# Designs tried in a protein design run: designed miniproteins, single chains, continued (4). Part 14

Each design is a single chain, and the fold is of that chain. pLDDT is the mean over its residues in the fold that is shown.

## One batch from the design tools (miniprotein)

Design m12456
Fold by ESMFold2-Fast:
Structure m12456 (fold): chain A 120 residues (1-120)
Amino acid sequence: ALASLELGVDPENPRRITLVGYDAEDRPLGSLEFEVEPGEKKKEKGTFVARDPDSEIVVEVEVEQTEDSKVKVKITVHGRGSDPRIEERAKTLAEVLTSLFEGLGYEVEKVEVSVEFVPA
């Protein structure tokens, strides 16, 4: 399962951020690296996938820098499975990511959570 998401700033380059997803055993499940460069336009997308026998959660994060150095973030969380807590877990992940990016001064433009229940 996706157990944690960590948003870090590179101590040697404070304009570079790294988002890493980890499982319950601290194994990496995906990463996104983004460096803020004033006056540039750029876009990066990271996808994080956590699979259990009874559920799958896919987290997609898009980070876009505009020419005025504003950074915009779009967060999409897809949950699929038979675990009745999957919707709560998906919503919690979206809220945690929103808070982390807003804490960096980034504009969260879109947060989308979708859940598909599959019969057990």
Scores: mean pLDDT 73

Design m12457
Fold by ESMFold2-Fast:
Structure m12457 (fold): chain A 94 residues (1-94)
Amino acid sequence: EAEKIKEEAKQIKEEAKEALKKGDAEKALELTRQLLKLAIEALNKGYYELAKEIAEEAIELAKKVAEKFPEYRFEAELLQGLAGIIIGLANLLS
């Protein structure tokens, strides 16, 4: 189960990199939201280190969206905040 979440996260991250390269901010943000859902799933299942790793990757993607597409900065910052909460919970629960 952890391996399945890890493989899904890897695939989503690669798709997000391609969306950023193509200038598709909306798709990059949607893929960042999908990473956060996987991080929450990992957290709920007790995979705390995996949840933290995925949330950290979501922060990296959201930062790149905010830097490249200033018009999406507010949404990207909200996603960074949610990822920070997931990291905090993973650290508290581990």
Scores: mean pLDDT 88

Design m12458
Fold by ESMFold2-Fast:
Structure m12458 (fold): chain A 116 residues (1-116)
Amino acid sequence: MKVEIPPLKNPLDEDFLDEVVAELKRALSIPDPMERTRALTVLAAKVAEKGYPNLARAIAVLGFVVYLTGQLGDKDLLLKRAKTILENDLKRGFIESEEEVNETLAYLKLLLDRLL
């Protein structure tokens, strides 16, 4: 069953999105899991510093799922797993609002649409 994700209220600059997707493709192509995780962490930090903390969270969640599964996999399954992780983080107080969960999932969907 497909995960229902609300659309982004604030669209990303296309040039910035293209840069992030290019860096993400480079990081995901690193065969060593530890070096890949480091590259993804650096990318997430750069994105957060530019004022997109929920996009940074989407990159971090993507990296975590790839680390656990060894593959990018099916988009719908990845989004379902990410939703479960983010909803658990909301319940534990690591995320402040359901709006942040929804924006993170919308960014993740946007990234996966460009990667897959």
Scores: mean pLDDT 79

Design m12459
Fold by ESMFold2-Fast:
Structure m12459 (fold): chain A 74 residues (1-74)
Amino acid sequence: TRAALEEETLRRLTEAANAFLAAQGVPLRLAATDSAEEQQARLDEAAAALTDEQRRALLEAIAPVQEEGAAALA
């Protein structure tokens, strides 16, 4: 089901982002139960609190999950 794949992709993105934030000692966390739009807004807020280096590293950490999710939906 497409909706199940979309939910799974959002969950994986949330896990990857939270794992990165935890590894960097950042207390910000994303909620897996948020909508994609809410998740993006929260991620943007979290990114605004990060340094340029941390922001770049976060994008690199989530890129494979985004690519896998897109491929699964194709």
Scores: mean pLDDT 71

Design m12460
Fold by ESMFold2-Fast:
Structure m12460 (fold): chain A 75 residues (1-75)
Amino acid sequence: SAAEVREKALEALEGAREYVETLPLPEEVKKELLEAIEEAIRWLKENPDASVEEIHEKVAEVQEKLKEVFEKYPE
């Protein structure tokens, strides 16, 4: 269900936030990444009627941001 997808997405984003906080990234990069994750979490909480597709798209946006950062800082 969409509710289960949302719950799993929130858990994944919260886990990503905790993980990013532990990384030895430059302060500005870490802040940008955390802000993107927090924005996605906020969007999910503010859109309890969002479809599975919309939830997947929001998570994908965060995943692409993470990928871009890790490509620049592959440590």
Scores: mean pLDDT 82

Design m12461
Fold by ESMFold2-Fast:
Structure m12461 (fold): chain A 99 residues (1-99)
Amino acid sequence: SDSEKSKKAIDKTLEILEEVIRKAEESGMDPVTVGMGRIVLGVLKTIKSRSPLTPELAKESLELALSVLDSIEKVANKELQEFIREKKREIEEILEEVE
């Protein structure tokens, strides 16, 4: 169902965002930037708890996650930048499947 696809898309995006935030924190990234990532994680978890979950809401959620990853990438070290670019491509592929 569209709702199940939307939920899976958000679940995968949450896993990606949690991993990126963890790596950013481990790399010594600025607490404000890490904090922004954690706020967006909270927002996405709240969206996931809503019913029904529409493809439009899932798409907006993935676009929000991509925006946060872009912000983190700009201040990340080279190793983390390469990791974030790979994870952004994964989210972009998921985004195409939702719509």
Scores: mean pLDDT 82

Design m12462
Fold by ESMFold2-Fast:
Structure m12462 (fold): chain A 86 residues (1-86)
Amino acid sequence: SLLEKIKELIEKIRDPSLSSLEKRNLALQAAILATSLDEETRLKVIKEVMKALLETLNKEDVEKIAKELKKILSEEERELIEEILK
């Protein structure tokens, strides 16, 4: 299912051997796939993506990835990211 594919991408972000660029690409893929889902589910996906990034990357790299994610995300999703990075 689409949700299973998104969960697999998020789990891959948690792999400490992956570069920040690889994690950026996984995060963008998960966000793009989530655009076909309802708002509540999209917000949950974005929260889990941000959590996985923050657990495995330094704040500077997470902020760079978040800036790219915000370009493709809704206003509500962008506000969620801002709150998480506070």
Scores: mean pLDDT 87

Design m12463
Fold by ESMFold2-Fast:
Structure m12463 (fold): chain A 94 residues (1-94)
Amino acid sequence: SMKEEGAELLREAAEAVREAGERREPLSPSRATGLALRGIGSALTAELGGGDEKAAREGAENVARGALALSDGDFEAAIEGGEKGIEGAEKAGE
């Protein structure tokens, strides 16, 4: 369903943020922006499919924070953003 697909794509974006943080791999500002936008689009897809709006939005916000943290070299904040993004994605997909 659109809800499950949107949640899965949001989870993938959040996992990418977490994994980059774990690997201490900095992101360029343009790559960070692209990842944040992917999170937003995925969350919107989950919401339009009937997923939990709050969970989807919190997931996307945490992906964006994590992606921004990667561009600033803050890998611990990126891991936290990724983990919270995954949590939001899982709740949005329920």
Scores: mean pLDDT 88

Design m12464
Fold by ESMFold2-Fast:
Structure m12464 (fold): chain A 107 residues (1-107)
Amino acid sequence: PTKETISNIFRQAGLSEEDVERLTDLVLKYASEPSKVRDFFQKVIRLTKEGFNNYVVAGGGEILDVPGLEELNALARFLKFPEEITSLPVGVAKFYVWALQTAAKEK
């Protein structure tokens, strides 16, 4: 995948251009080390699930579509990630974006 392809996936997820650039560079940096990219996306999935569960417990409302999930899952499959890493819940768009931003902030 090209820098443009990866950037478009994150733009579809509703990220700021600053976060799009930062996360795209992170994915490209780790593309030669699939285990690091896998660990990053495992963390994103875990944080997304935690955010969704907390929202539901707090009396959360409507299920939202996850922007960019289809393209992100296609990228993960291309990088040979396990199927469980590509299977994010539908309707957690805001938590997915939050999880991406949170994972990107960790050193």
Scores: mean pLDDT 54

Design m12465
Fold by ESMFold2-Fast:
Structure m12465 (fold): chain A 85 residues (1-85)
Amino acid sequence: SPSIEELKQKILDLSKNIIKYAELYAKTKDPKYLELAQKASKELQTLVDFYQRTTPPSKELDELKKLVDDSISKAQKIIKEAEEK
C-alpha cells in the first residue's frame, strides 16, 4: 500500500497532469487526451478522498484540497472552451 507521503505526491502529480491533458486536448483535438484527463480526474478525486479520510484536519490538507479543486476547475474550463458547440 502507498504511504501517505506517496499519496500526497501522486495527488500533486495528477493535479498537474489533468491540466496538461486538458491543454493537449485543446491544442490537438485528439480524444485520447480527453480520455486521459477524465481518467486522471477520477483517480485524483479517489485519492483526495482517501487522503482526507486518513489525514488529520489541518491547514495543509485544506490547501491541498483547494489546489485540487482549482486544478479540476481549470481543466474543465479548458476542455469546455475547446469543445465545439
Scores: mean pLDDT 83

Design m12466
Fold by ESMFold2-Fast:
Structure m12466 (fold): chain A 90 residues (1-90)
Amino acid sequence: KVEKLYEILKEAYEKGLPQEEVVKRIEEVLGTTAEELRAALARASSGEDAELVERITALVTELGRKSLEETPEGIEALLEGMAIVLALLA
């Protein structure tokens, strides 16, 4: 999951994919829609779902660890991709 997500974000950065295409690819990897993901994040932020908070934290931690093993260019691509996803969710 984490590796496929990183590859999508890197490709989005390198090819300048539109936000909607990035979201679509992420939805395919995660098996959920952007709306469901937003709803899940809202529940997590309100403290309603401790298990979901733990899962999100684990995923973010693993993705962060993967970025430390990348070249400077790979890290930059990951950060730019994450910025696109965060902008979409806001």
Scores: mean pLDDT 60

Design m12467
Fold by ESMFold2-Fast:
Structure m12467 (fold): chain A 92 residues (1-92)
Amino acid sequence: SITVQGDIMMQIGRLMATLSIDAQVAIMRRMSDRAQGAVLAGMQMLGRDDTVRAIARRMGWTPAQVRALIAQGRALTTAQLRDIYARVQAMV
């Protein structure tokens, strides 16, 4: 079963995944670490590990940094995740 937080993170990941890698990276650079983490967590939950690796490469992130960002994203409340979703939706 998917938690409410997990579902919102997956929806954030789905919005981002409609874009090219270049567009995703451009949006990620404008986001806080927590918001970046929510996107990465959502993409990982969607099985988009290839996209996570591509973004990490473009951002210069190590695997340890990716894990730390995902942990930050997973620590967010439902309200914080909904705010991030709305902001990402406005940029897509």
Scores: mean pLDDT 88

Design m12468
Fold by ESMFold2-Fast:
Structure m12468 (fold): chain A 68 residues (1-68)
Amino acid sequence: MSPEEAAELLGEGGTKGDLELVEEGLKAFRDNGYISEEELKKGVEAFKKGDGATAAEAAAKAMEKAAA
């Protein structure tokens, strides 16, 4: 999955609160070396807790950094 495709999945999942889309996007960013596995786990954990605002913000930041 390209970084652009991962960013699209991450943004969509974050906006909709869809954990599966967020997880797939974060995994793709990790596989491309844009984020660590630890950062991926933090984002997923925040979403699982229903802290949608914090999780969406973290996801958006990761996406923006990778989209350069």
Scores: mean pLDDT 69

Design m12469
Fold by ESMFold2-Fast:
Formats: structure tokens, sequence, C-alpha cells
Structure m12469 (fold): chain A 105 residues (1-105)
């Protein structure tokens, strides 16, 4: 799960970043609950996909920083950077879809 990945990353970062990760972990269930309580089902599904996509991007950004500190191969770094850019593009598409669905209601 994304929460388990964040917990593992928290073990590999400094105390300041660890506190930020722990706050994100605490806010994840609150964000899902907010979406479920405030959005119609179709809109809620897009909002949840956007939230998951953004969280995956944040996880990959943290993994990239850790890999760079560990001296990981250039190929591995470039692959992570490519995946992050793909998630940014997907998040932009989901935001546009969410805005369009809101405008119809």
Amino acid sequence: SLVERLKELAKKVDEEMKEKIEKVIEEIPKAYKYIEENFEPELAEVAKELLETVLRGQILLLELEIKKREGAPKEEIEKLEEEIEELKARAAELRARLDALEAER
C-alpha cells in the first residue's frame, strides 16, 4: 500500500522529512473521507485517482532523493525521473477531468 511505502521511506530520511511523511500518512484517510462525504460517486472516483496519483508522485520523488544520496546508477535515476514526469502528466489530466465534471453539475 502507499501508506506502507511511506512508512518504509520514513526510516531512510532525516527527522524533518520523517515528520512531514508521518503527517501525510495521518492526512491520507482524512482526505479519502472528505472526498467520499463531499463528492458524488463519479466525481469521488476521479478525485481518489488524483489523490493516489499525487501520492505516488511524492513517494517517487522521495525515492529519487534517497537513490541519489546512495549513489544509484544513472539509468535507475533517469527511470525514476521519467516515471515522475508521467505521473505529473496523469495528475494534470485527472485535474482537468475533475474540473470538467464539476462544471457539468
Scores: mean pLDDT 83

Design m12470
Fold by ESMFold2-Fast:
Structure m12470 (fold): chain A 107 residues (1-107)
Amino acid sequence: SLREEIERLAEEIEELARRIAELEPSLTPLTEEIIEQMRRLKEASDADKAALVQELMGLAAELLARARAIADATGSEAAREALRLAAEIVAKLSEIARLVNEMQAAA
């Protein structure tokens, strides 16, 4: 179901966010906020999901920008991996946005 796909993607994003915090502890505040908002998304009504996705996309864009700045500044393997995982979060959130729109169109 669309809800099960959204929940699976949310859990994958939560795991990616935890890995980013392990690789680059300076990103922990952003990754913790993303994890909290993903949990809120899973519990939210269908009507509220679109607004939460927009907020999450903003947070993910900020995470990607900061991860890129750290990778550019340090050149470390950990920073480059954190950047790759941040880009993966953005891609998965775009898929959640598509699924949320599809679910709302079906209602």
Scores: mean pLDDT 88

Design m12471
Fold by ESMFold2-Fast:
Structure m12471 (fold): chain A 95 residues (1-95)
Amino acid sequence: MDEILEKLKKAIDEGRFDEAQVLAEKNYEELINSDKKEEIVDILYHGALKALDEGNFAAVIYFAGLAYEIASKDPSLKEKAEEIKKRFGKLVEPL
């Protein structure tokens, strides 16, 4: 998992949103079933914010949507889910 998260974060930080999305899609089952859900949600939320800054709305929709899906299924991440919904709810429907 750590290697996947490191690669995902690096791709996002370098603006390689297509590569980051492909990586997340290939590892979807591992991401949604991970014990590191908080770290995963933080990486995806950062990706959505960076994509928004760069005007890449397809990437915003993907990363914000996946971050919300993971966060909303974990009671310990309720506040993060609400933050994602508040920030991106108008751009990503439904959240």
Scores: mean pLDDT 81

Design m12472
Fold by ESMFold2-Fast:
Structure m12472 (fold): chain A 62 residues (1-62)
Amino acid sequence: SALEAARARVRELVARISDPEERAKALAIFDEMLAAARSEREREAVLALVEGMVERYLELEA
């Protein structure tokens, strides 16, 4: 399903976070946001937030 695909995408993106505690926290928050999303537009917004968060995290870890 679209929701399952989005969850898989979140897990893939969040797996790039090296800190296991931050990774687990981010995964829990974003999985809940995806489950609460009422439309594909809202799910896309959550995925954009995850991508931005991971990019910022990687920049700070560089």
Scores: mean pLDDT 78

Design m12473
Fold by ESMFold2-Fast:
Structure m12473 (fold): chain A 60 residues (1-60)
Amino acid sequence: MKKLEEIQKKIVEVQKKLVETYNRIRAAPEVTPEDIAEYDQLISELNKLVKEEKKLRKEL
């Protein structure tokens, strides 16, 4: 049960990071491939976190 609260906090933080990273990439004159990869990974993690939240409830 404790992990559910941690995942909810992570979802909020990932959303904030996603917005900040996206704005940073757009504003920057030079974009690094690492920043692009991080942005893509954040989107993927957000989707996985939502699914894992449900799975954790079923498993526990």
Scores: mean pLDDT 76

Design m12474
Fold by ESMFold2-Fast:
Structure m12474 (fold): chain A 79 residues (1-79)
Amino acid sequence: SMLKEEGERALKEGKYEEAAELYEKAYKEIKSRVDLENPEDLRELLDILANLARAYLLLGKDEKAKELAEEAEELEKKL
């Protein structure tokens, strides 16, 4: 996803708020089409969740980061 690549560049440049916004868009996009029984879709969702959680953690938004990490932990049980 182009949104994911743009988010990664924003993180690298220290633009954490922009990165979070780009990863939020990627997260909404994947959630509209993800097949949780498909390992490739599940891994893509997990990767987006990890990057979004990291962006929020770098912003000091610990509660949001924790919620995303908990979602990722539940999804990892399906792999």
Scores: mean pLDDT 83

Design m12475
Fold by ESMFold2-Fast:
Structure m12475 (fold): chain A 93 residues (1-93)
Amino acid sequence: SVMEELEKLIAELEKRAEEYAKGNQARVDEWYAAMRQPRAVPLQARQPLSEEEWKALFLRGAIDLIREIAKTDPEKALELARGVLENLEQEEK
């Protein structure tokens, strides 16, 4: 099933995001929520994220986009999820 495979890939991406956050998931979520607001001042007042925390943040955004696309085009969402995971695996080598 396309949906079953998509859910498994999303779970893997969520696991990778958690690993990149290295226990700082709450901080990554705070930055993600702040970035959705059209204001720079709150972000400039914060300590910068590490490279790994930025990867977690971008994965969070990618997962949300994939879930949104899945509502109308599950096959496209599956292709995107596969592409994101493949790119991560290539970067980790």
Scores: mean pLDDT 75

Design m12476
Fold by ESMFold2-Fast:
Structure m12476 (fold): chain A 81 residues (1-81)
Amino acid sequence: TSSQIDRAIAIVRDRLRAMGRPFYTGGEIGRIFYDAMIQAGFSEDDAQAAVQRFYDTYGYNTQFSIDQAIAIIRQIIQQVV
């Protein structure tokens, strides 16, 4: 649901902000993204599909700001789920 997407986004944003860095790697984002989807109530299949699409598109070494990561994650969840 839309509320589950917003919950996953809030969890990702809070975790990245807590780390206090200007940029994060795709590998770091993907791990946080998976956990956030599970905590938001998505199935393991949906969470795995979304994170795999993220890695297939951007890889592990691409760097993102928090705002870039949030925009990408929202788009992927909407496309996969």
Scores: mean pLDDT 89

Design m12477
Fold by ESMFold2-Fast:
Structure m12477 (fold): chain A 99 residues (1-99)
Amino acid sequence: SFAERVREAIERGRRPLTTVAQRVAEELTLVGAEFDIENGRYETAVLDLVRAAFSPDPRIRERARKLAELLKKKAPEYGELADAIIARDEERILELAAK
């Protein structure tokens, strides 16, 4: 289900960024999320944004927050989910992902 994919994305996001390659991959994920938002691929963007929002890197979390605000602006129907991602409210994110 979408909720199961979201849960996995949150868990992957929490993993330590121990190498330069891992940090670069996380930054590329944010570039992909922005591209998906601009192309109307909102579910794919959500998966990337929840991963980044739960990153141990505060810079990655801040970029995810800004992209979640962009998602809310471009797709108001995802507004509640975007707000939950900004708040890093895991329970609310999973509730909304289950629809």
Scores: mean pLDDT 83

Design m12478
Fold by ESMFold2-Fast:
Structure m12478 (fold): chain A 95 residues (1-95)
Amino acid sequence: MTEEMLRDTRESRKKSLEELEEKDKEMAELTLKSAELGKEMFEEAAEAVHYAVLAVVSRKEGKEEEYLKKLEEENKETEEETEEFLKKMEELRKS
């Protein structure tokens, strides 16, 4: 279960990388690699890696807004998928 959650987070991050420019992709790949390293730790360590990712993004002068928007888009997709899942579960329960 935890492994699947960490994998979904990695997939979401990987999707963000595909939209960045080549030079920005190098930075983002380094960020993704840090997240992958964290997946082998406890859940608390995975949270720390996520905050580290945000810290790295926020330090990129002139690009912070672009990177933050990418993260927001990924979070929005995750929220929409979660809502759809809950909706299906509620419908199944009432059937």
Scores: mean pLDDT 56

Design m12479
Fold by ESMFold2-Fast:
Structure m12479 (fold): chain A 65 residues (1-65)
Amino acid sequence: MVSTEAAANLLAIAANIEGSEIEVEVTPDGIKVTLYDRTPAAEATVESLKQLAESAGLPLEVFYK
């Protein structure tokens, strides 16, 4: 289940993430995050996205490259 407001907020946040070795995709079915390296900054960004996904009721998948 997804709300339009939650999806818009997640898209705005994803657009503001500039290549901290992270790639973010927001889809109607959930959020997909790819980490190219497990740096502290990248992991902090992932934790923020997890909190937002939980608030929006969206599944979040994390992939380590």
Scores: mean pLDDT 67

Design m12480
Fold by ESMFold2-Fast:
Structure m12480 (fold): chain A 99 residues (1-99)
Amino acid sequence: MENLKKLEEIAKKSKDPLLKAVLQAIIDTIKKAEKEGKKEEAEKVAEIVLKSAEEAGDDLSRFMMLLLKRVNSIKNPETKKVATEALMAGLDAANAAKE
């Protein structure tokens, strides 16, 4: 997955530890979906997350806003399910990292 590798690079280079934790949780969720045979859905979700991360830079709030808008626009139910699980994993990681 080229998009997933680019996301891993963005996560590693991020200076915001909270954004880094959020991106890692999202990446792990996408990898899980790929391992479960949802390769096409995982690839589409990786593309949506990558576009959101590239547009937001190190701004976590902007990243989450852009990702939420893109997830809400997904018409395919299976892709939307994977994207929603990734978004929720990111939110859980953000809440854990604030402690």
Scores: mean pLDDT 84

Design m12481
Fold by ESMFold2-Fast:
Structure m12481 (fold): chain A 95 residues (1-95)
Amino acid sequence: SKEEVEKLEEEIEKIIEEIEELIKKLEEKRSSMSPEQQKEYEELVLEFEIVEGMFLIVKGVEKVTGEYAPLSVLEKIKEELEELLKKLKELLESL
């Protein structure tokens, strides 16, 4: 339903905001990272940019066409963002 889509999109936007704040904290500590940690950080940031880009495309299509995204697509985006959030938190705790 439209209400379920809007609720899930709001949840995704909150996770994106949390990831952006973690990335800011990790950037401040970048000089303390080992080469392995720096590579992991760069890979996680790239994965985040890809998933965020997918979400923005989904929202753009919805706005232009009036067609709601399938819940399964938004659920997958949310799950990928939650996994990224977890990995970024673990990386920050390792520093």
Scores: mean pLDDT 88

Design m12482
Fold by ESMFold2-Fast:
Structure m12482 (fold): chain A 69 residues (1-69)
Amino acid sequence: SPIDEALALIKENIDNTSTVLGLTQLALSEMKSLEEIEEFIALLKKELDLSNPSTQAALALVEEKKAAF
């Protein structure tokens, strides 16, 4: 799925916060429902290191998109 592909690329680039944010924005642009965004938040929390600044930045971006719904 596009979400799984985005997550794989985010993991590959986890030490590059700007790339992670760009990939997160691209994934979010394809999402059409609140449910998809909530699922993406859950996957990021499950699959990424929450202490990593890139993970924290990606989560903040996704939460902001969720708030805009």
Scores: mean pLDDT 84

Design m12483
Fold by ESMFold2-Fast:
Structure m12483 (fold): chain A 85 residues (1-85)
Amino acid sequence: SEHERLLREFERRLAEVEERLRELADKYLETKDPKYVEEMIALLEETRAWAEEVAARTGDPVLAELVEHLDRAIEYLRELLEKLK
C-alpha cells in the first residue's frame, strides 16, 4: 500500500538522518563550532517537514508524535546555539 511504502521510505530516511546527526554532533563536540549545531537544526527542520507531510497523508499518530519530538529537539538546539553566540 502507499501507506506502507511511505513508512518504509521514512524509516530509511530517518536512519540516514540519525547517522548524519551523530556525525554533526561528534564534529561539534570536537570543534565547539556553532556551524555544526546550525547544520543539525537545518537537518531536523527538513526531517520535520517530511514527517509532517507523511503524517498528513497517512493519518498515522506515531508520525504526528514524531513531529512533536522533532519540534522539541529543534527548540533545544536553537537554545544551545543562542548560548554559543
Scores: mean pLDDT 84

Design m12484
Fold by ESMFold2-Fast:
Structure m12484 (fold): chain A 69 residues (1-69)
Amino acid sequence: SSVLGELLAQMREALKRAQAAGASKELIARLNQLITTLETLVDKKLSPEELQLIRERANELLAEVQAEL
């Protein structure tokens, strides 16, 4: 739960930075989609495999934010 909460906070900060820098609407939409997904999952127990997949997706989006900004 704390891991998902930390990831959610990181994704929210990434969204804020992307919006402030005028990132593409497509990137902003993808960030919002993952944030919404994380918000539905934050209170749920996920398997290690499920956590790994979410973490990989988040890392890909964070890399795209960094590359676009």
Scores: mean pLDDT 83

Design m12485
Fold by ESMFold2-Fast:
Structure m12485 (fold): chain A 86 residues (1-86)
Amino acid sequence: AEKIAEEIRKLAQEILKTIEEAEKKDPDLGKQLQQILQQADQDTVDFGEANRGKVSKEEFLKHALAQLQQAKKQIQALLAEKKAKE
């Protein structure tokens, strides 16, 4: 459990730093990347509501980690697309 929580924290910090750097060059792009992160958070909240009292804390953390990993993939894809257009 503690290892998963630490991985979530580290990944969230990486994503936030990536968004901050992108926003410095392109505020509109930064907003799009923030929306991807917010969607991952919403999906985790929805999972919690749908499975209230049915899943363990570890299972919730695993779901949250998977959502953040998916958000990172989407963010990386958008950044790569922008670089390819340079």
Scores: mean pLDDT 80

Design m12486
Fold by ESMFold2-Fast:
Structure m12486 (fold): chain A 65 residues (1-65)
Amino acid sequence: MSEEERARQDIGDRLAALSEKDPNATLDQMIAELEKLREEYRRQGREVEAAVVDRWIQGLLDEQA
């Protein structure tokens, strides 16, 4: 599995877990969960995975525009 595929899987898992806890989770809550994942990857020096998460956050922000 590529680093990009791993990051996409982790994003999916985090968002699925949020939806399971709160089906009405706001976009801000989704972004907050992904920001935590991005910072975890950056602390580990996993810049490829961090960049994938950052792109997803930007996509969610663009949907608000």
Scores: mean pLDDT 81

Design m12487
Fold by ESMFold2-Fast:
Structure m12487 (fold): chain A 82 residues (1-82)
Amino acid sequence: SEAVKKELEELAKKLEEYRKKGYRIVVLLTSALQDPRSLEELKEEFLAKLKEAGVTEKVYFLEAETYEELVEKMKKLIKELE
């Protein structure tokens, strides 16, 4: 829905402000993924690459199958960070 997209846009701006403060936030919209195991493998590969690049900060993964679920998880993370 357009309302959900607008809310995502506002939440994305807030997450970008936290990224500028040094938070590592990765959004994984899984609506195109067919196998939950593939998602775990992708996360492991991503973390391995970050480790090789010398990234030692905590990485926050926002996993969602739908935009509506992503909105809820973004809200939860923002609340947790501030």
Scores: mean pLDDT 74

Design m12488
Fold by ESMFold2-Fast:
Structure m12488 (fold): chain A 66 residues (1-66)
Amino acid sequence: SKLLEEGKKLLEEDEAKGYGFLSAVYFSQGDKLGLGMDYFMLGNRLDAKKAHEGFDEGVKLIEELK
C-alpha cells in the first residue's frame, strides 16, 4: 500500500511519471502483469521520457524494500 500511495501522489504531480511508477509496482507483483502493461502504455502515450523515469524510480524503491 505504501508503494501505491507514492504512485498516486506522483500521478497528481506528473501523470506520465506516476503511471510509469505504478507499472513497475504492478509488474513486481507478478499476478498483475496486465495492469502493469496498461499503466506503462498510458504513461508512454502521455510522455515516454517521464514514464520511463517513473518506472525507474519505482524499480529502485522496490529493490530498496527487498
Scores: mean pLDDT 81

